# Designed miniproteins, single chains, continued (4), part 1

No score or structure here was measured in a lab: all are predicted.

Each design is a single chain, and the fold is of that chain. pLDDT is the mean over its residues in the fold that is shown.

## One batch from the design tools (miniprotein)

Design m12001
Fold by ESMFold2-Fast:
Structure m12001 (fold): chain A 112 residues (1-112)
Amino acid sequence: MKIKLKELEEAVKNLSKEKFREFVKKVNEIVLKSKKATEEEKEFAEKALKFVESVEEPPIAAILKKFAEIGNKLFERKDYESAKEIYELLKEIAPELESIKKALEEAEEKLK
C-alpha cells in the first residue's frame, strides 16, 4: 500500500530541522545504493541533500513527500530492501501514520 502523502504533511509540522537533515542524509544513501532507482531519483536525492545543508528553512513537507514517492516507486519495482529502509526512516519521523506502518509491514512480508 502507498504512503498517504497528504497525511505526511500534517504529521511533520513539528519535525526539527536537525532530524529532517539526518533523514535526508540517510535516505540519500539508500536511494544512491539502490539498483532500481532511476537516475532522476538519484539526482533528486543528491540535490535535496545539498539544498537542505545550504538553506536555513528548507521545504520539509515537499522534500519528504518526494522521498515517500521514491520509496513507493522502489516498492513497485520490487526493490523491497530499499523501500523498507525508506519506510523505517519515515516511521521514525511520523510514527502515528498508519499508511507508513502498513507500507513497512508489506515490505517486510515481501522480504520473508
Scores: mean pLDDT 80

Design m12002
Fold by ESMFold2-Fast:
Structure m12002 (fold): chain A 117 residues (1-117)
Amino acid sequence: MKLSEAGLESLKEDFKTSPLAAVENARKAIEAAKEGDEVKAASYASAASILAATARQAAEWLLEHGEISEEAYEAALEAVKYVEEAIRALEEGDFEKAEEYLKKAEEAAKKAAELLE
């Protein structure tokens, strides 16, 4: 399937922004959970999961079409993995472990964005 020029630009934007947006929403989920706001925590965790899925889909398509490096792809997938691990730790009530995974996700997300530029 061939994308329009606008479609390709949109996927590159998703690759650059979605991992970092997933990290930010996961951070907000942890903060809301610490404040006892379970509804807000669940909402932010859901947003983080959707953004992580968007990042994975963008990374897979861009790699298959030669639009990003293998190193950029691996960094994006590592960011997605650590966001998912942070959300799981949060669901288990392990806020320290969630914050540890979030730091790793942020480092990987920054690396993926830098490798695109």
Scores: mean pLDDT 86

Design m12003
Fold by ESMFold2-Fast:
Structure m12003 (fold): chain A 104 residues (1-104)
Amino acid sequence: MEYSETQTLDSYEEALEYVKKKLEKFKPDIAVVSSESGELAEKLAEELKPLAEELGIEIKVVKGGPHEALVEALKLADEGKSVLLVSIEKGDKITVSIGLLPPK
């Protein structure tokens, strides 16, 4: 993984803006979004779609959490795509993990 960062944020809205900034910074071919339950990942993916369409980025939601998302991202990188891995989890705060996987 070329880049990795984890942030703990006070709100979902802060997490959404953080991920939007990462999409604009890295401009991956595809963003793979995951959460343990799937609901947060689906919500985040829907709210990212307008920006992703503007930037030419594909959004993919992976159910089953971060391991399943990593497997999908590795497959996409093997197909020659740059992938931004995004994991979002809610506890007392929102935790967002970002990983950038270059094409292979």
Scores: mean pLDDT 82

Design m12004
Fold by ESMFold2-Fast:
Structure m12004 (fold): chain A 82 residues (1-82)
Amino acid sequence: MESERLVKEGKEAAEKGDNEGLAKILVEAAEKGELEALKEIVRFAVEKGQYKGIELGVKEIAEKGLGEEAKYMVDVYFEIIN
């Protein structure tokens, strides 16, 4: 249920081009260990061409010491663009 909320809000932010909102939801998902939600949001945002929100999210997550989550997001991004 929390995972579903994060996915919904992340997708809505990506659809609207809300880069700060998207980054905020990605940070929340990473902090909560909701890796499947994180993956689904990143995939959707990449498919919509919303790269700036992902970039901001990765930076904030890495700066918070969540390096594995930040790397996971980058790995998902590269899987989609290849």
Scores: mean pLDDT 84

Design m12005
Fold by ESMFold2-Fast:
Structure m12005 (fold): chain A 89 residues (1-89)
Amino acid sequence: MERRREALRKLARLAYERVKNGGPPLTVKEAAEALGLSQKQLAETLGVPLSTLPDFLRQLEGLARLAVASGKFSEEEFVQLVVDGHFGR
């Protein structure tokens, strides 16, 4: 439970920073390496099948692009929105 929240927090931050800096789309390999996990461990931590991991990261990057483009969300606000939206209250 805490591990999934922490993984989402780190991935959301990384996606936001990459979009803000005009970097390329985040790959599964880069996401796993950033968290110190294998791709399989990342999928298990997020609770998704390994085959859907690229789609998960594309969706997260899309949300980060909308947040940055809107100018209404700080990095911290975006991270909190992703974490709270995924885990509920």
Scores: mean pLDDT 79

Design m12006
Fold by ESMFold2-Fast:
Structure m12006 (fold): chain A 80 residues (1-80)
Amino acid sequence: MKPTDEEIDKMKEEFEKRISEIVNKLLAEGKKKVAKEIAEFALEEMTKLIDEARDGKITEEELKKKLEEILKKAEEKAKK
């Protein structure tokens, strides 16, 4: 089932908040390059998924799962 714009916006806001927490932590640790790389990666991948969800190409469940996969990849990059 196609997610509503309200559901997509809520997932986007929660994802952006969690990415901001990772980025801000890295910036506080002086890891500016890694923070920038994670921010750029997360924004690019999120934008693609949000566009696919708005086009009805993926379901709400698939959007949530794929956003969590991006978050896990961001967390792994942060450990580098």
Scores: mean pLDDT 81

Design m12007
Fold by ESMFold2-Fast:
Parts: sequence; structure tokens; C-alpha cells
Structure m12007 (fold): chain A 63 residues (1-63)
Amino acid sequence: TAAGEAAARAAASGDLEAARAAAVKAMQNGSPGTATAAWVGARDGDPEAAARGAREALQKGGG
């Protein structure tokens, strides 16, 4: 999801607050995959984990 990707990018850049907000919106749209991974990383204050989760979701869904 574009929202989940945006959340992961924000988390990777250290903007965890924006990452959390974007992840919440993605989950509300019924796109839990990438959004959930990004949310967990951002929630724990770990932008690297958020980025890894998002990358894995993208590779499984889009290559």
C-alpha cells in the first residue's frame, strides 16, 4: 500500500511520528501488511525494523 510505503519511508528517515500516523491510516483502509510492519517498528522507536518490515512486505507482494 502507498500509505504503508510512506509510513516505512518516514520511519527510515527518523520521523517516527509521521510514520505512526501514516501506518494508522493504512490500517484503517484495510491494508495491514506493510502498515503493520511499519507501525510495529515505529511504535518501538526502531526505524530500521520498520523499514525492514516494509521491504519484506513489498518483496512478497510486488517483488
Scores: mean pLDDT 59

Design m12008
Fold by ESMFold2-Fast:
Order: sequence, then structure tokens, then C-alpha cells
Structure m12008 (fold): chain A 98 residues (1-98)
Amino acid sequence: MAGLTPDGETKIKVEVKSPEGAEAVAEAFRDMAELARKGVSPQEALSAFLDKLAEARAKGYEITRVEFSGLSTDPEKFAEAFEKLAEEVRKNLKAEVS
């Protein structure tokens, strides 16, 4: 993870190997988008997301890559990026936003 609050750009990559892992990651992304829209800070929303990923890994779901190299501080852009990632990972077992 290269940075949490860049100059307004968001770049995120995620890959999973199972549909169960994809659903767990998609739920974590949707939860993070919801928290951002409720006015939770991007740092707190990211912390909640990482906790959800740790829980999914503890259940044995294989999550092969989660990479952040930028996050928007705009709550709406943040939420939209993570909602798009949730849809893409469920559909394709991988997602990228840049």
C-alpha cells in the first residue's frame, strides 16, 4: 500500500481464487462504501475493511492480492470506487480501479 490519501486519485487491485472469497471481499467493499457515505473517515472505513478481510482469511477463503496505491478523500468518490470493486470482484474474481 503506497499511500492512503493521495491527490484525489484512487488505485486499487484485488484478486481472489474462489466465489466464496469473492463474496466475502465484495461484502467488505460494500460495507466500506456504506461507512464512507455515513461520514466515517477513510482511515476508519479502511480499518473496518481490513478487519473483514482478516475474518475471511481466517475462514480459509483465498484472497491472493489486495493492493492500494491511492485513495480519494472525497467520500462519494471513495464509496463509488468500492461499490464498483464489489460488483467486479463478484463477477470476475478480480477488480481494479484507477
Scores: mean pLDDT 70

Design m12009
Fold by ESMFold2-Fast:
Structure m12009 (fold): chain A 78 residues (1-78)
Amino acid sequence: STHTGTVQSGDSTLAAVRFDDGRGALVRFEDPNTPPVAAGDRVVVEGELPPSGGSARRRVTAETPAGTYTGWGIVHTL
């Protein structure tokens, strides 16, 4: 499964994301070459989101005006 969401705030290392199903999460990007994300940018997380308060390593795609990046991140569901 995949989960899509909109960045609420972020940079090249951390994003606060509201998913389309209404869940919130923090995403920590592992790759230092991740382009900075900003409010309004789209993210796609591959796999099931961890339960509220949980964290898991996931494949994450960030869609920014500067381009699309795919890498690994730690997703913490709020």
Scores: mean pLDDT 84

Design m12010
Fold by ESMFold2-Fast:
Formats: C-alpha cells, structure tokens, sequence
Structure m12010 (fold): chain A 71 residues (1-71)
C-alpha cells in the first residue's frame, strides 16, 4: 500500500526526535489529511490504531489524543 500507516507516523516521529508538541500535532493532522485525500475512511477503529501505536511508542499525550479524536 502507498498510503501511510499508523506505524509510518510513529517511525517518522521517532526519526525526528527533536519534534516539539506543535510539530507533532502538525504531523498527526497531515497524516489524517493524506488519508482523507486518498479516500481512506477515517474510522474510529483507525483512530484507535493510531492512538495505540503512539502510546506503545511513548509518544502519546492528551493534546495528541484530542487531535486524533477530532480528526
């Protein structure tokens, strides 16, 4: 698949270890906009997958979680 996955987002954020909160929020918004532009449905299941991937990577906080849930 040529569409980004939740793991691709995590890998990007890990590679960019100096990202601040605003940059992380921007990366999440860009990820979901890419999916929408590619006609991928942004389901509750997909949002849960992204939240879980970020939580397991130690990258999740309340602001990022709210950004995902409001996407």
Amino acid sequence: SHMPTAQDLVDFMKAMSDLNLEQKITAIKYFFEELKEGNVPVTEELKEEVIKALEEAGLLDEALKKTILNS
Scores: mean pLDDT 79

Design m12011
Fold by ESMFold2-Fast:
Structure m12011 (fold): chain A 102 residues (1-102)
Amino acid sequence: NLAEELKKKLNEIRLEALKPALEEIDDIWANTPETVDPSEVEELLEKIREYAEKYNDPRLKSLAEAASGRSDAAVYALLRSALLIIKAEEEIKKKVEELKNK
């Protein structure tokens, strides 16, 4: 059954991409300094806004709005974590497109 095989392969691709991202997120939350540079937070926020527009993702739009005007360590860690998940999702999309072309 092609649909069952494709579903299994998609789940495998997602797990392989997300596992390293989740481990890096754990490291971010463990090692984020108490004081962060506001310019670094703003750069991360601009990246989240770009991805929110690119993917028309309401969760990313809500995250950008909630993080706007904030520069605390928790927001920094949250924005870095969100970018890692976005990167993992882009890798998943790339692998899925490669699978379609085989």
Scores: mean pLDDT 80

Design m12012
Fold by ESMFold2-Fast:
Structure m12012 (fold): chain A 81 residues (1-81)
Amino acid sequence: EARRVDIGLRLFSLAVEIGGRDEEAIEAAIPEAVEILKERGILSEDTTPEEGRELIEFMFEENKRLLELGVEAAIERSKKR
């Protein structure tokens, strides 16, 4: 799980560097980010752009789960006051 989250984060970071901060531009940059990580030996040469999108989505879902847990803890702390 941690490995997939790490790869997803690297892919997303590269897609942001290439496409900027617009969601559509980031999405369009994913194929190029996948090729760069293949060249760096982080992704297998068999990795498709679709698999790259799935890795990014997996990373976001895991981070969303952690954020939701953090938000719930913050709400409990705020209810004390």
Scores: mean pLDDT 74

Design m12013
Fold by ESMFold2-Fast:
Structure m12013 (fold): chain A 85 residues (1-85)
Amino acid sequence: MAERVAEEVRKVFEEGAKTVHPEVAEGLRDGGEKIVELIRKGKFDDAIELLEAGLESAKEAGDEKTAKILEEALKIVKKGKEELT
């Protein structure tokens, strides 16, 4: 189950990275890998905390594309946590 959630989150970041500036795409890939690692370790709350912090930062910066990517990833992680607990 954690592998499915991790794979769905990885896909969201990879597809999202294609839609943003290359420098932002690199940050999304690096952040996405960290979130995927936390999910694989069962640290769903840590993954949610990082995604919520990133989402708030993106919204404050007016980066609607990054905010949408992080919001979609956050939705997947929250649903995965509910299914595994």
Scores: mean pLDDT 81

Design m12014
Fold by ESMFold2-Fast:
Formats: structure tokens, C-alpha cells, sequence
Structure m12014 (fold): chain A 61 residues (1-61)
């Protein structure tokens, strides 16, 4: 639990430092990430379906 929180805080700081160095705002980064997700929506959906199949006992004959 604590290790995951620590890792997330570390990543947030790295992103903040990068945004400041590049002169980009957090809003601009969020918009770029949302566009990426929309463009890859079909692929993300396919991955989600594959994970759901793997979590099930459907492979058992």
C-alpha cells in the first residue's frame, strides 16, 4: 500500500518537473493523454476483453 503511494508521488513529481521544463501546463498534458486514449480506444477495448477472458475459467475444456 505505502509503496504504491510512494511510487505514484514520485511519478507525479517527475511529470511536474518535465512540464515545467517544457513550459507545458498540466491541462495540456491531460488533453494529450485523453486524445491518445480516444485514438487507441479500440485497442484498449480489445485488451480489456482479453483480460476478462483470462480471468475466467473459459480455457478449461
Amino acid sequence: ADAEVRELLRRAREIQDRLDAEGKTMTEFALEMRKWAEENKERLTAIGRAQRADDGAAWAA
Scores: mean pLDDT 62

Design m12015
Fold by ESMFold2-Fast:
Structure m12015 (fold): chain A 100 residues (1-100)
Amino acid sequence: SILDEFKEEVLKLIEKFTEEAKKVASPELKKQIEEIEKETKKKIEEAKSFSEVANVLQEFVLKLRDLMDANPDEYDALLKELKKLEEELGKVIDEAQEKL
């Protein structure tokens, strides 16, 4: 289905972000990023609509920004990766909406 394809693309982008973020994060921050990723992936897999996936993604980005604010020494490196994720997610969302 179009929804399942959208979920797969979103999950791949989340995994890509987490892999890159782990390269610049401290051990404690890596653990927190992994916990946020795990919960976000579960919520995306359980989502029944495009709007539910979009809401989960918004919550994911907000949690990451809160985590970055709590870790100022790593902020700039993580912000670079987060901005790339937000740009790629925006493209995937736009493409999914065009298919609807």
Scores: mean pLDDT 84

Design m12016
Fold by ESMFold2-Fast:
Structure m12016 (fold): chain A 71 residues (1-71)
Amino acid sequence: GSEAGRRAARALAPVTEPYADDTDKSVQAGTKGAAEALGLPYDPNDPEASGRALDGKSGREVAEALEAKGY
């Protein structure tokens, strides 16, 4: 739900905030953090592949994984 999305965004803030003025870099940093927290592969040369791996995960799963990894 929207609450799970807010939890994930808050957990990722330390890695996305340095790129607040660059939406593409902020999204890439967030995708990398979420993929790493879930134990999914992340390829900086193919960010779309990491995005596709996250498509099957609920916002709650992402938020809980980030919080469990200390984000």
Scores: mean pLDDT 70

Design m12017
Fold by ESMFold2-Fast:
Structure m12017 (fold): chain A 88 residues (1-88)
Amino acid sequence: SMIEKRIEELLEEIRELIDQAIERLKAGDLEGARETLKKIDELLKELKELIDKADLSPEQARLVATRYTSLAITRIGLETEIELAEKK
């Protein structure tokens, strides 16, 4: 379905943005890392809304929920690392 395709696109884009934010953080580009984090937040919100309304099979729903949760946890860790770097 179109919703399933959009969910997969969002999962992939969010992972790519997380990698970009990590590289920006490593490079000392804290403003760029923070801006990328804002984009991650917007896409995570869209992803959650699509997951909540999608008519997925139980197996697909579990897999997508696990992937979403993993990205959300990674985002929390990334924000913490940015905040710690900003205090130096």
Scores: mean pLDDT 87

Design m12018
Fold by ESMFold2-Fast:
Structure m12018 (fold): chain A 97 residues (1-97)
Amino acid sequence: LSERTLKVLKALKESGALKKIASSLLPEYWPTDAQLEAAINGASLEEIQKVSAALDMIATAAETSSEEKLLEMLRELARNLGFSEEEIKKMIELITS
C-alpha cells in the first residue's frame, strides 16, 4: 500500500466517510475530490479521483448488496489498488468498527 493511499484511508476513517459509505450511504457524507485533496497532503488529484471512483463503486454496491458481498467487493477493490492482505484486513476493520 502506498503511503498516500494509506493517508487517504486514514483521512476517510477520521472523517467518518468510510464507515458511512459502508454501513449507511448518505450523499452528505461523501467526500468530494476537493475535500479529499484538503485531507491528503501530497496526494495528486489523479490519485484522489481514482479513490473517489472506487468509493463510488462501493457506495453503489452498498445500496443493493448484502454486507458480506460489500466486504468481498472491498477486498477485491483494495487488491486491485495494490493493497497487501494486512492492509485489506485493516481497511475492513476500519469500516466495521
Scores: mean pLDDT 53

Design m12019
Fold by ESMFold2-Fast:
Structure m12019 (fold): chain A 91 residues (1-91)
Amino acid sequence: MMARVEQAAQALEDYLNAPGPLDEEKFRELVLELARALREAGVPEEKIRQVIYDASLTYVRKASKGSLSDAEIEEKAKELAEEIYEEFLEL
């Protein structure tokens, strides 16, 4: 169980740190895999929601390349995180 969490977290980190274009669909796949691994490891849903939000903040900041204000980044990250969390609950 822990090994799966570590693998999913590393895959997401590698993707977010890789040079090249960011794709929202690929980001969603990676964060959902991490969320599923965390649930299987017994992590509370509240903590999983926080992980999804933190990952979404990092994604939006990197994808925006400095074109958005901090407030706009937070707003877009909340919207993205809520959509991903809803998809996670349907799994």
Scores: mean pLDDT 82

Design m12020
Fold by ESMFold2-Fast:
Structure m12020 (fold): chain A 63 residues (1-63)
Amino acid sequence: MEYEITDPEVLEIMKKYAGVEKNVVTSEQIDNAGVRAALAGDEEAVKKLSEFAKKQKEKLGIK
């Protein structure tokens, strides 16, 4: 499933940790970026990715 990133900070995190070139990302790319950010000790990036994933779940009606 693909998600459109409207938050420029989340997009920069995805470019840095998942190597994405577009503002449309897969759930696998989000998971990979989160793991890489955590391994790098980038707690702010992990937090922003977690918040983005939560908002996408809410948008899809998943509680």
Scores: mean pLDDT 76

Design m12021
Fold by ESMFold2-Fast:
Structure m12021 (fold): chain A 89 residues (1-89)
Amino acid sequence: MEHAREAAEAAREAGGEATARALEELAGDPSLPEEARRALRAAAETARAYGADGASAATYAALVSTEEAGGPEVAREAAERLLRLLREL
């Protein structure tokens, strides 16, 4: 879960609105399991509602759900993509 922690930290730095947009972009990836995409969309709503700290917590939770749905490699790839999206603000 190291990549999930890195993504959560980046989400906190980016803030709620920017994190929500990045999570929604990632949730649009059809190669991700539907359960993962649903978790990422829910996390985007939480990020908007609770700001930077909510963005951090929601991002971590969504990546944990992604690992449960698709396995650790899928979660790592998702975390890496999210980090790129957050850093391209």
Scores: mean pLDDT 85

Design m12022
Fold by ESMFold2-Fast:
Structure m12022 (fold): chain A 65 residues (1-65)
Amino acid sequence: MKKEEAIEELKKELEEKGYTPVKSEIVPSSKVVEIGQEYIKQGLYVAAKIVDLEKEVAVVVAGKK
């Protein structure tokens, strides 16, 4: 999956749950939990997807109510 497609998919997921996407990042898959926890501490809902496991590429999207 392309990084852009994964970001759009996660934005749609957040919007369907009633959140407004405010942040999107392409991150190393090893950093997904760390970055996600930072957004959760800001009061944001977080969705993430691994795009390429071999190359350790993931995307994270955060949204607010």
Scores: mean pLDDT 81

Design m12023
Fold by ESMFold2-Fast:
Structure m12023 (fold): chain A 66 residues (1-66)
Amino acid sequence: SLERLRQQVLQQGQQLGQQLKEKAKDGQPYIDEAKQLSKEASASNLQQMHQLMAEALRKIGEAFDL
């Protein structure tokens, strides 16, 4: 039935969302360091923040085999 399929899709979405939250934790230290650097907006700090955000995304992507 369509309702049964709808329930399955919703459950799969919830499970995927939980997995995304757990795997995003691998990038959190890099995000936190970038936040510290944001206290003073210098060209050097902006470059380092960009690099840290790239590393956070890379770690999250690696956790998903991306």
Scores: mean pLDDT 70

Design m12024
Fold by ESMFold2-Fast:
Structure m12024 (fold): chain A 83 residues (1-83)
Amino acid sequence: DPQAAVDARAEALRTEAENLRQKAIEYSKKDSEYFREASRAGAADPQKAEELRQKAIEYGKKSNELQTRADQLEAEADALRAA
């Protein structure tokens, strides 16, 4: 059944996208945590605050990359089911 094969592939892509979105949420939480720690370090330890801000930015960037990848996989899954 060609339709069953298409549905199975679309479901696999959606599962991969969901896994990437869960990882993006984890990285977004780390971004928030490091930014919060940077704010607490503040003026008392400017070097530590800057290091923590850089870690927050890196996790935010990784989160955005994973969300973009998930969006691409969802679009591919939708295209397969629409055909």
Scores: mean pLDDT 87

Design m12025
Fold by ESMFold2-Fast:
Structure m12025 (fold): chain A 64 residues (1-64)
Amino acid sequence: SAPLSPEQGRALARALAEAFPGLSDLQITRAVTGLSLGLSAAQVSAATGVPAATLRELQRRYGV
């Protein structure tokens, strides 16, 4: 998929921070970067601890 626009990246980061207040800024940055590079929800989940189902929903919503 095409890389996320800066606006889409910021929206995705905000959505992650709101859904998971316990995530560090580094974990959020890694999740957004991984998704923007076309990594699967399962791969990003393994790296960040965010549930794969939540990452798949965000991928669907933001076109990643």
Scores: mean pLDDT 78

Design m12026
Fold by ESMFold2-Fast:
Structure m12026 (fold): chain A 83 residues (1-83)
Amino acid sequence: GAASLLRLPGKVKVGEKLVVEVQAGDHPVTVRVYDEDGNLLAEARDAERLEVTATKPGKYRVEVTSDGAPPRRLVAEVEVEEP
């Protein structure tokens, strides 16, 4: 298998929505989102998009694993939840 790690731009604030988009072609992928302390927040198998609302501030990280080649592109966006 292959694994790719993405570090999000800057620190996430509580209530911000993280949107992770993955382009992996025909390869099955597992996407995992971790908080700054290394706690697993979300996991999705064979997913092109994963959304996580931040419950803790800090630098989050995303791991994408596949059985073949690494994903062609991994994009992560941080959205602010408006009240």
Scores: mean pLDDT 70

Design m12027
Fold by ESMFold2-Fast:
Structure m12027 (fold): chain A 90 residues (1-90)
Amino acid sequence: SGRPVRAEFVDPKLIKLPDGTYQGSGTLLVTYSDGSTSRSDIVSEPAKTKEEALKRFRETVDRLTEALRAVEPGLEVTRPDLSKLEEEAK
């Protein structure tokens, strides 16, 4: 195992849950110094609207970015492209 060198948030989506609420979801891809990668599912707190769910997902991404940088100062973090989800949330 190596140390983390890059973190990328990929495949962002809004999911409609069985109770009618919406949840932001995506994948955190971490690349390590030895060339290995790990993938983790990321979900934010459900909300009654797509707009609020997307806002909560942005907050979750920002908090995870802060936590990752606290452990690895200088870690390259790539934010997700949310443009399609912003159109969906209108």
Scores: mean pLDDT 87

Design m12028
Fold by ESMFold2-Fast:
Structure m12028 (fold): chain A 90 residues (1-90)
Amino acid sequence: SVLEQLLELGRELLRELALAAGLSEEEAEEFAELAVEAARRALEGKDTSELLEKLKPYWEHMVKNLPREEALAIQERFAPRAEPLAEELE
């Protein structure tokens, strides 16, 4: 499904952003998986409270440590892959 492709692309994006912020491979994978699971649950109308609390320290680390130029470069690489998928969801 288009939604599953977009969620998987989001996981890849978030993992790369986490690595750029200085998280380990393992921490980056956990952050990305938690974020995608929270998004999936939210789309299904399910409770995300516990996942959001687990994501909070990762998000705070990202906001503090992610270089703006690297974040923009990563986003630019993913935008062309995301745009056609997002259009199919409209």
Scores: mean pLDDT 82

Design m12029
Fold by ESMFold2-Fast:
Structure m12029 (fold): chain A 71 residues (1-71)
Amino acid sequence: MITFRDPVVEDKEAAELLRRGFRLLAEGARTGDPALMDEGSRLAGKGEELLVKKNLTATGGELLLDEPPVP
């Protein structure tokens, strides 16, 4: 899907979704709650989709040499 948004905004959204996803996965694993693990997996997948889109836009100039920003 193509959308017109600032790459910086999409980067922040992807990082937030990944962070939330991993947090839910960790919490679900800690508490033994499969629903939290499932939700975390879905959020992480959404964040990955946004990162792929950002990576493709970065290819127009140069790919990241260091590492993807996932603070």
Scores: mean pLDDT 66

Design m12030
Fold by ESMFold2-Fast:
Structure m12030 (fold): chain A 99 residues (1-99)
Amino acid sequence: SEKEKELEEEIRKMEEELEEEVKKIKEYYAKNVPSEEEIAAWEAKTKALQAKVDEYLAKLDAEGAEALSLEELLEMARVVKEGNLARVKLELAKESAKK
């Protein structure tokens, strides 16, 4: 469907943005050792975003993708992307702090 094609195009753009952000964060934490406060902040953000991701996945499972608007599906994809980015940042921060 047209809805499916629009979703695929926007998800592709989000994936490209995620890869670019991950590259920037890897370069940053290679040069900068994060503080315990920064790590705690990323842990809190990761936990909050995971809760929101879980809520969106539950809604998608209950209602089905076809019942949701393109706008709602794109919002869900964006939140999932933000959650994944927060997890990567947390992992890289913890690894940097070990060195």
Scores: mean pLDDT 79

Design m12031
Fold by ESMFold2-Fast:
Structure m12031 (fold): chain A 109 residues (1-109)
Amino acid sequence: DPDLEKAIKALEEGDFETAKKYFEKVLSKQPLDPKLAPYVIVAYAVAEYLANPSEETRKRLRVDALGVKGAFPFHPDVDELVEIVDTILNDPSKAEEAIKRLVEKLKSL
């Protein structure tokens, strides 16, 4: 998927506005593959928050991470995706490493 590839590259390069745009394009495609859904939902919310940090985007990132855990409770990476989000929100010194972990998960798709 060219939009997914562009989104992942933009996220890796710290271009969060471009990453958000292309993850949104991936999410707009129906049906979204259930194997991709937890990663793309989290990556979109991360890109949205990092592009425009606010109480509103911070709240949406928390809600979306918990929503993914609720919708995909047995997914092998869901707990790691939640941990990545918690790190981005609560430990700015580790945010770059957490983003790299998310990028590696997306590249493995």
Scores: mean pLDDT 84

Design m12032
Fold by ESMFold2-Fast:
Structure m12032 (fold): chain A 101 residues (1-101)
Amino acid sequence: MQRPLPALAEATPEQRERALRAFVKLANSIIEAYEKGDVEKAAKAAGEYTREIVRSLGLEDKADEIAKRVAETVKKLMEEGKTPDEIVQAVVDELARALEE
């Protein structure tokens, strides 16, 4: 969807760049951990980078809740044998939904 999320629309260019860089690290960490079969590492990295994304957008009070949900999603999908692309897409969908709330 090309519609700006409310948090992203009000964010500064620096906040958006920080969130984007954290998201790239998140996606790369999922891919790396998937190649190594390290589900726990993928889940922890997903949680950490999700907190960085959410805090960068000024939603610190929601950061731990969203990070926990994203980490649980990554762990579940990796255990189900989903591809890295499917896992990253699920994370994008989870973050988009959480940021529009």
Scores: mean pLDDT 78

Design m12033
Fold by ESMFold2-Fast:
Structure m12033 (fold): chain A 59 residues (1-59)
Amino acid sequence: MTAEELIAEAKAIIAAAPNAEEARAAIEERLLDDIRKLPAEEAQEVSEEILKALNEKAK
C-alpha cells in the first residue's frame, strides 16, 4: 500500500467512525502496521495527514 492509499483509507475510516476516539482506535488496529512498513519519510507524511484529519473530527 502506498502513502497516498494509506491516507485515503485513514480518511475513509475517520469519516465512517462515530467519533474521533473510535476513528483513532480503528486506524491503530487496521493501518498502523502498514504505516510502520513505509520508509521513514513516507510514514511521517502519512502520520501527519492522519493526525490532521483526526483533529478535524475531534470535538
Scores: mean pLDDT 80

Design m12034
Fold by ESMFold2-Fast:
Structure m12034 (fold): chain A 65 residues (1-65)
Amino acid sequence: MDATRAAADLIRGVAAEIEGLIRIEWKDGRIVVTLREESPEARETVEALKRAAEILGKELVIERE
């Protein structure tokens, strides 16, 4: 287990628990997460994904709907 794998697992785990998650796309330099605009989980989810993206050396991009 290393930090990179832990971060990827965290993103997947968070994604599985997100009400209002539409999709996650892995890009070369970024992770794009599409969420419902009004999702109450969005704030906490964004923070968790942001931390994981930082570990992976990628920029986190949030799209709505």
Scores: mean pLDDT 69

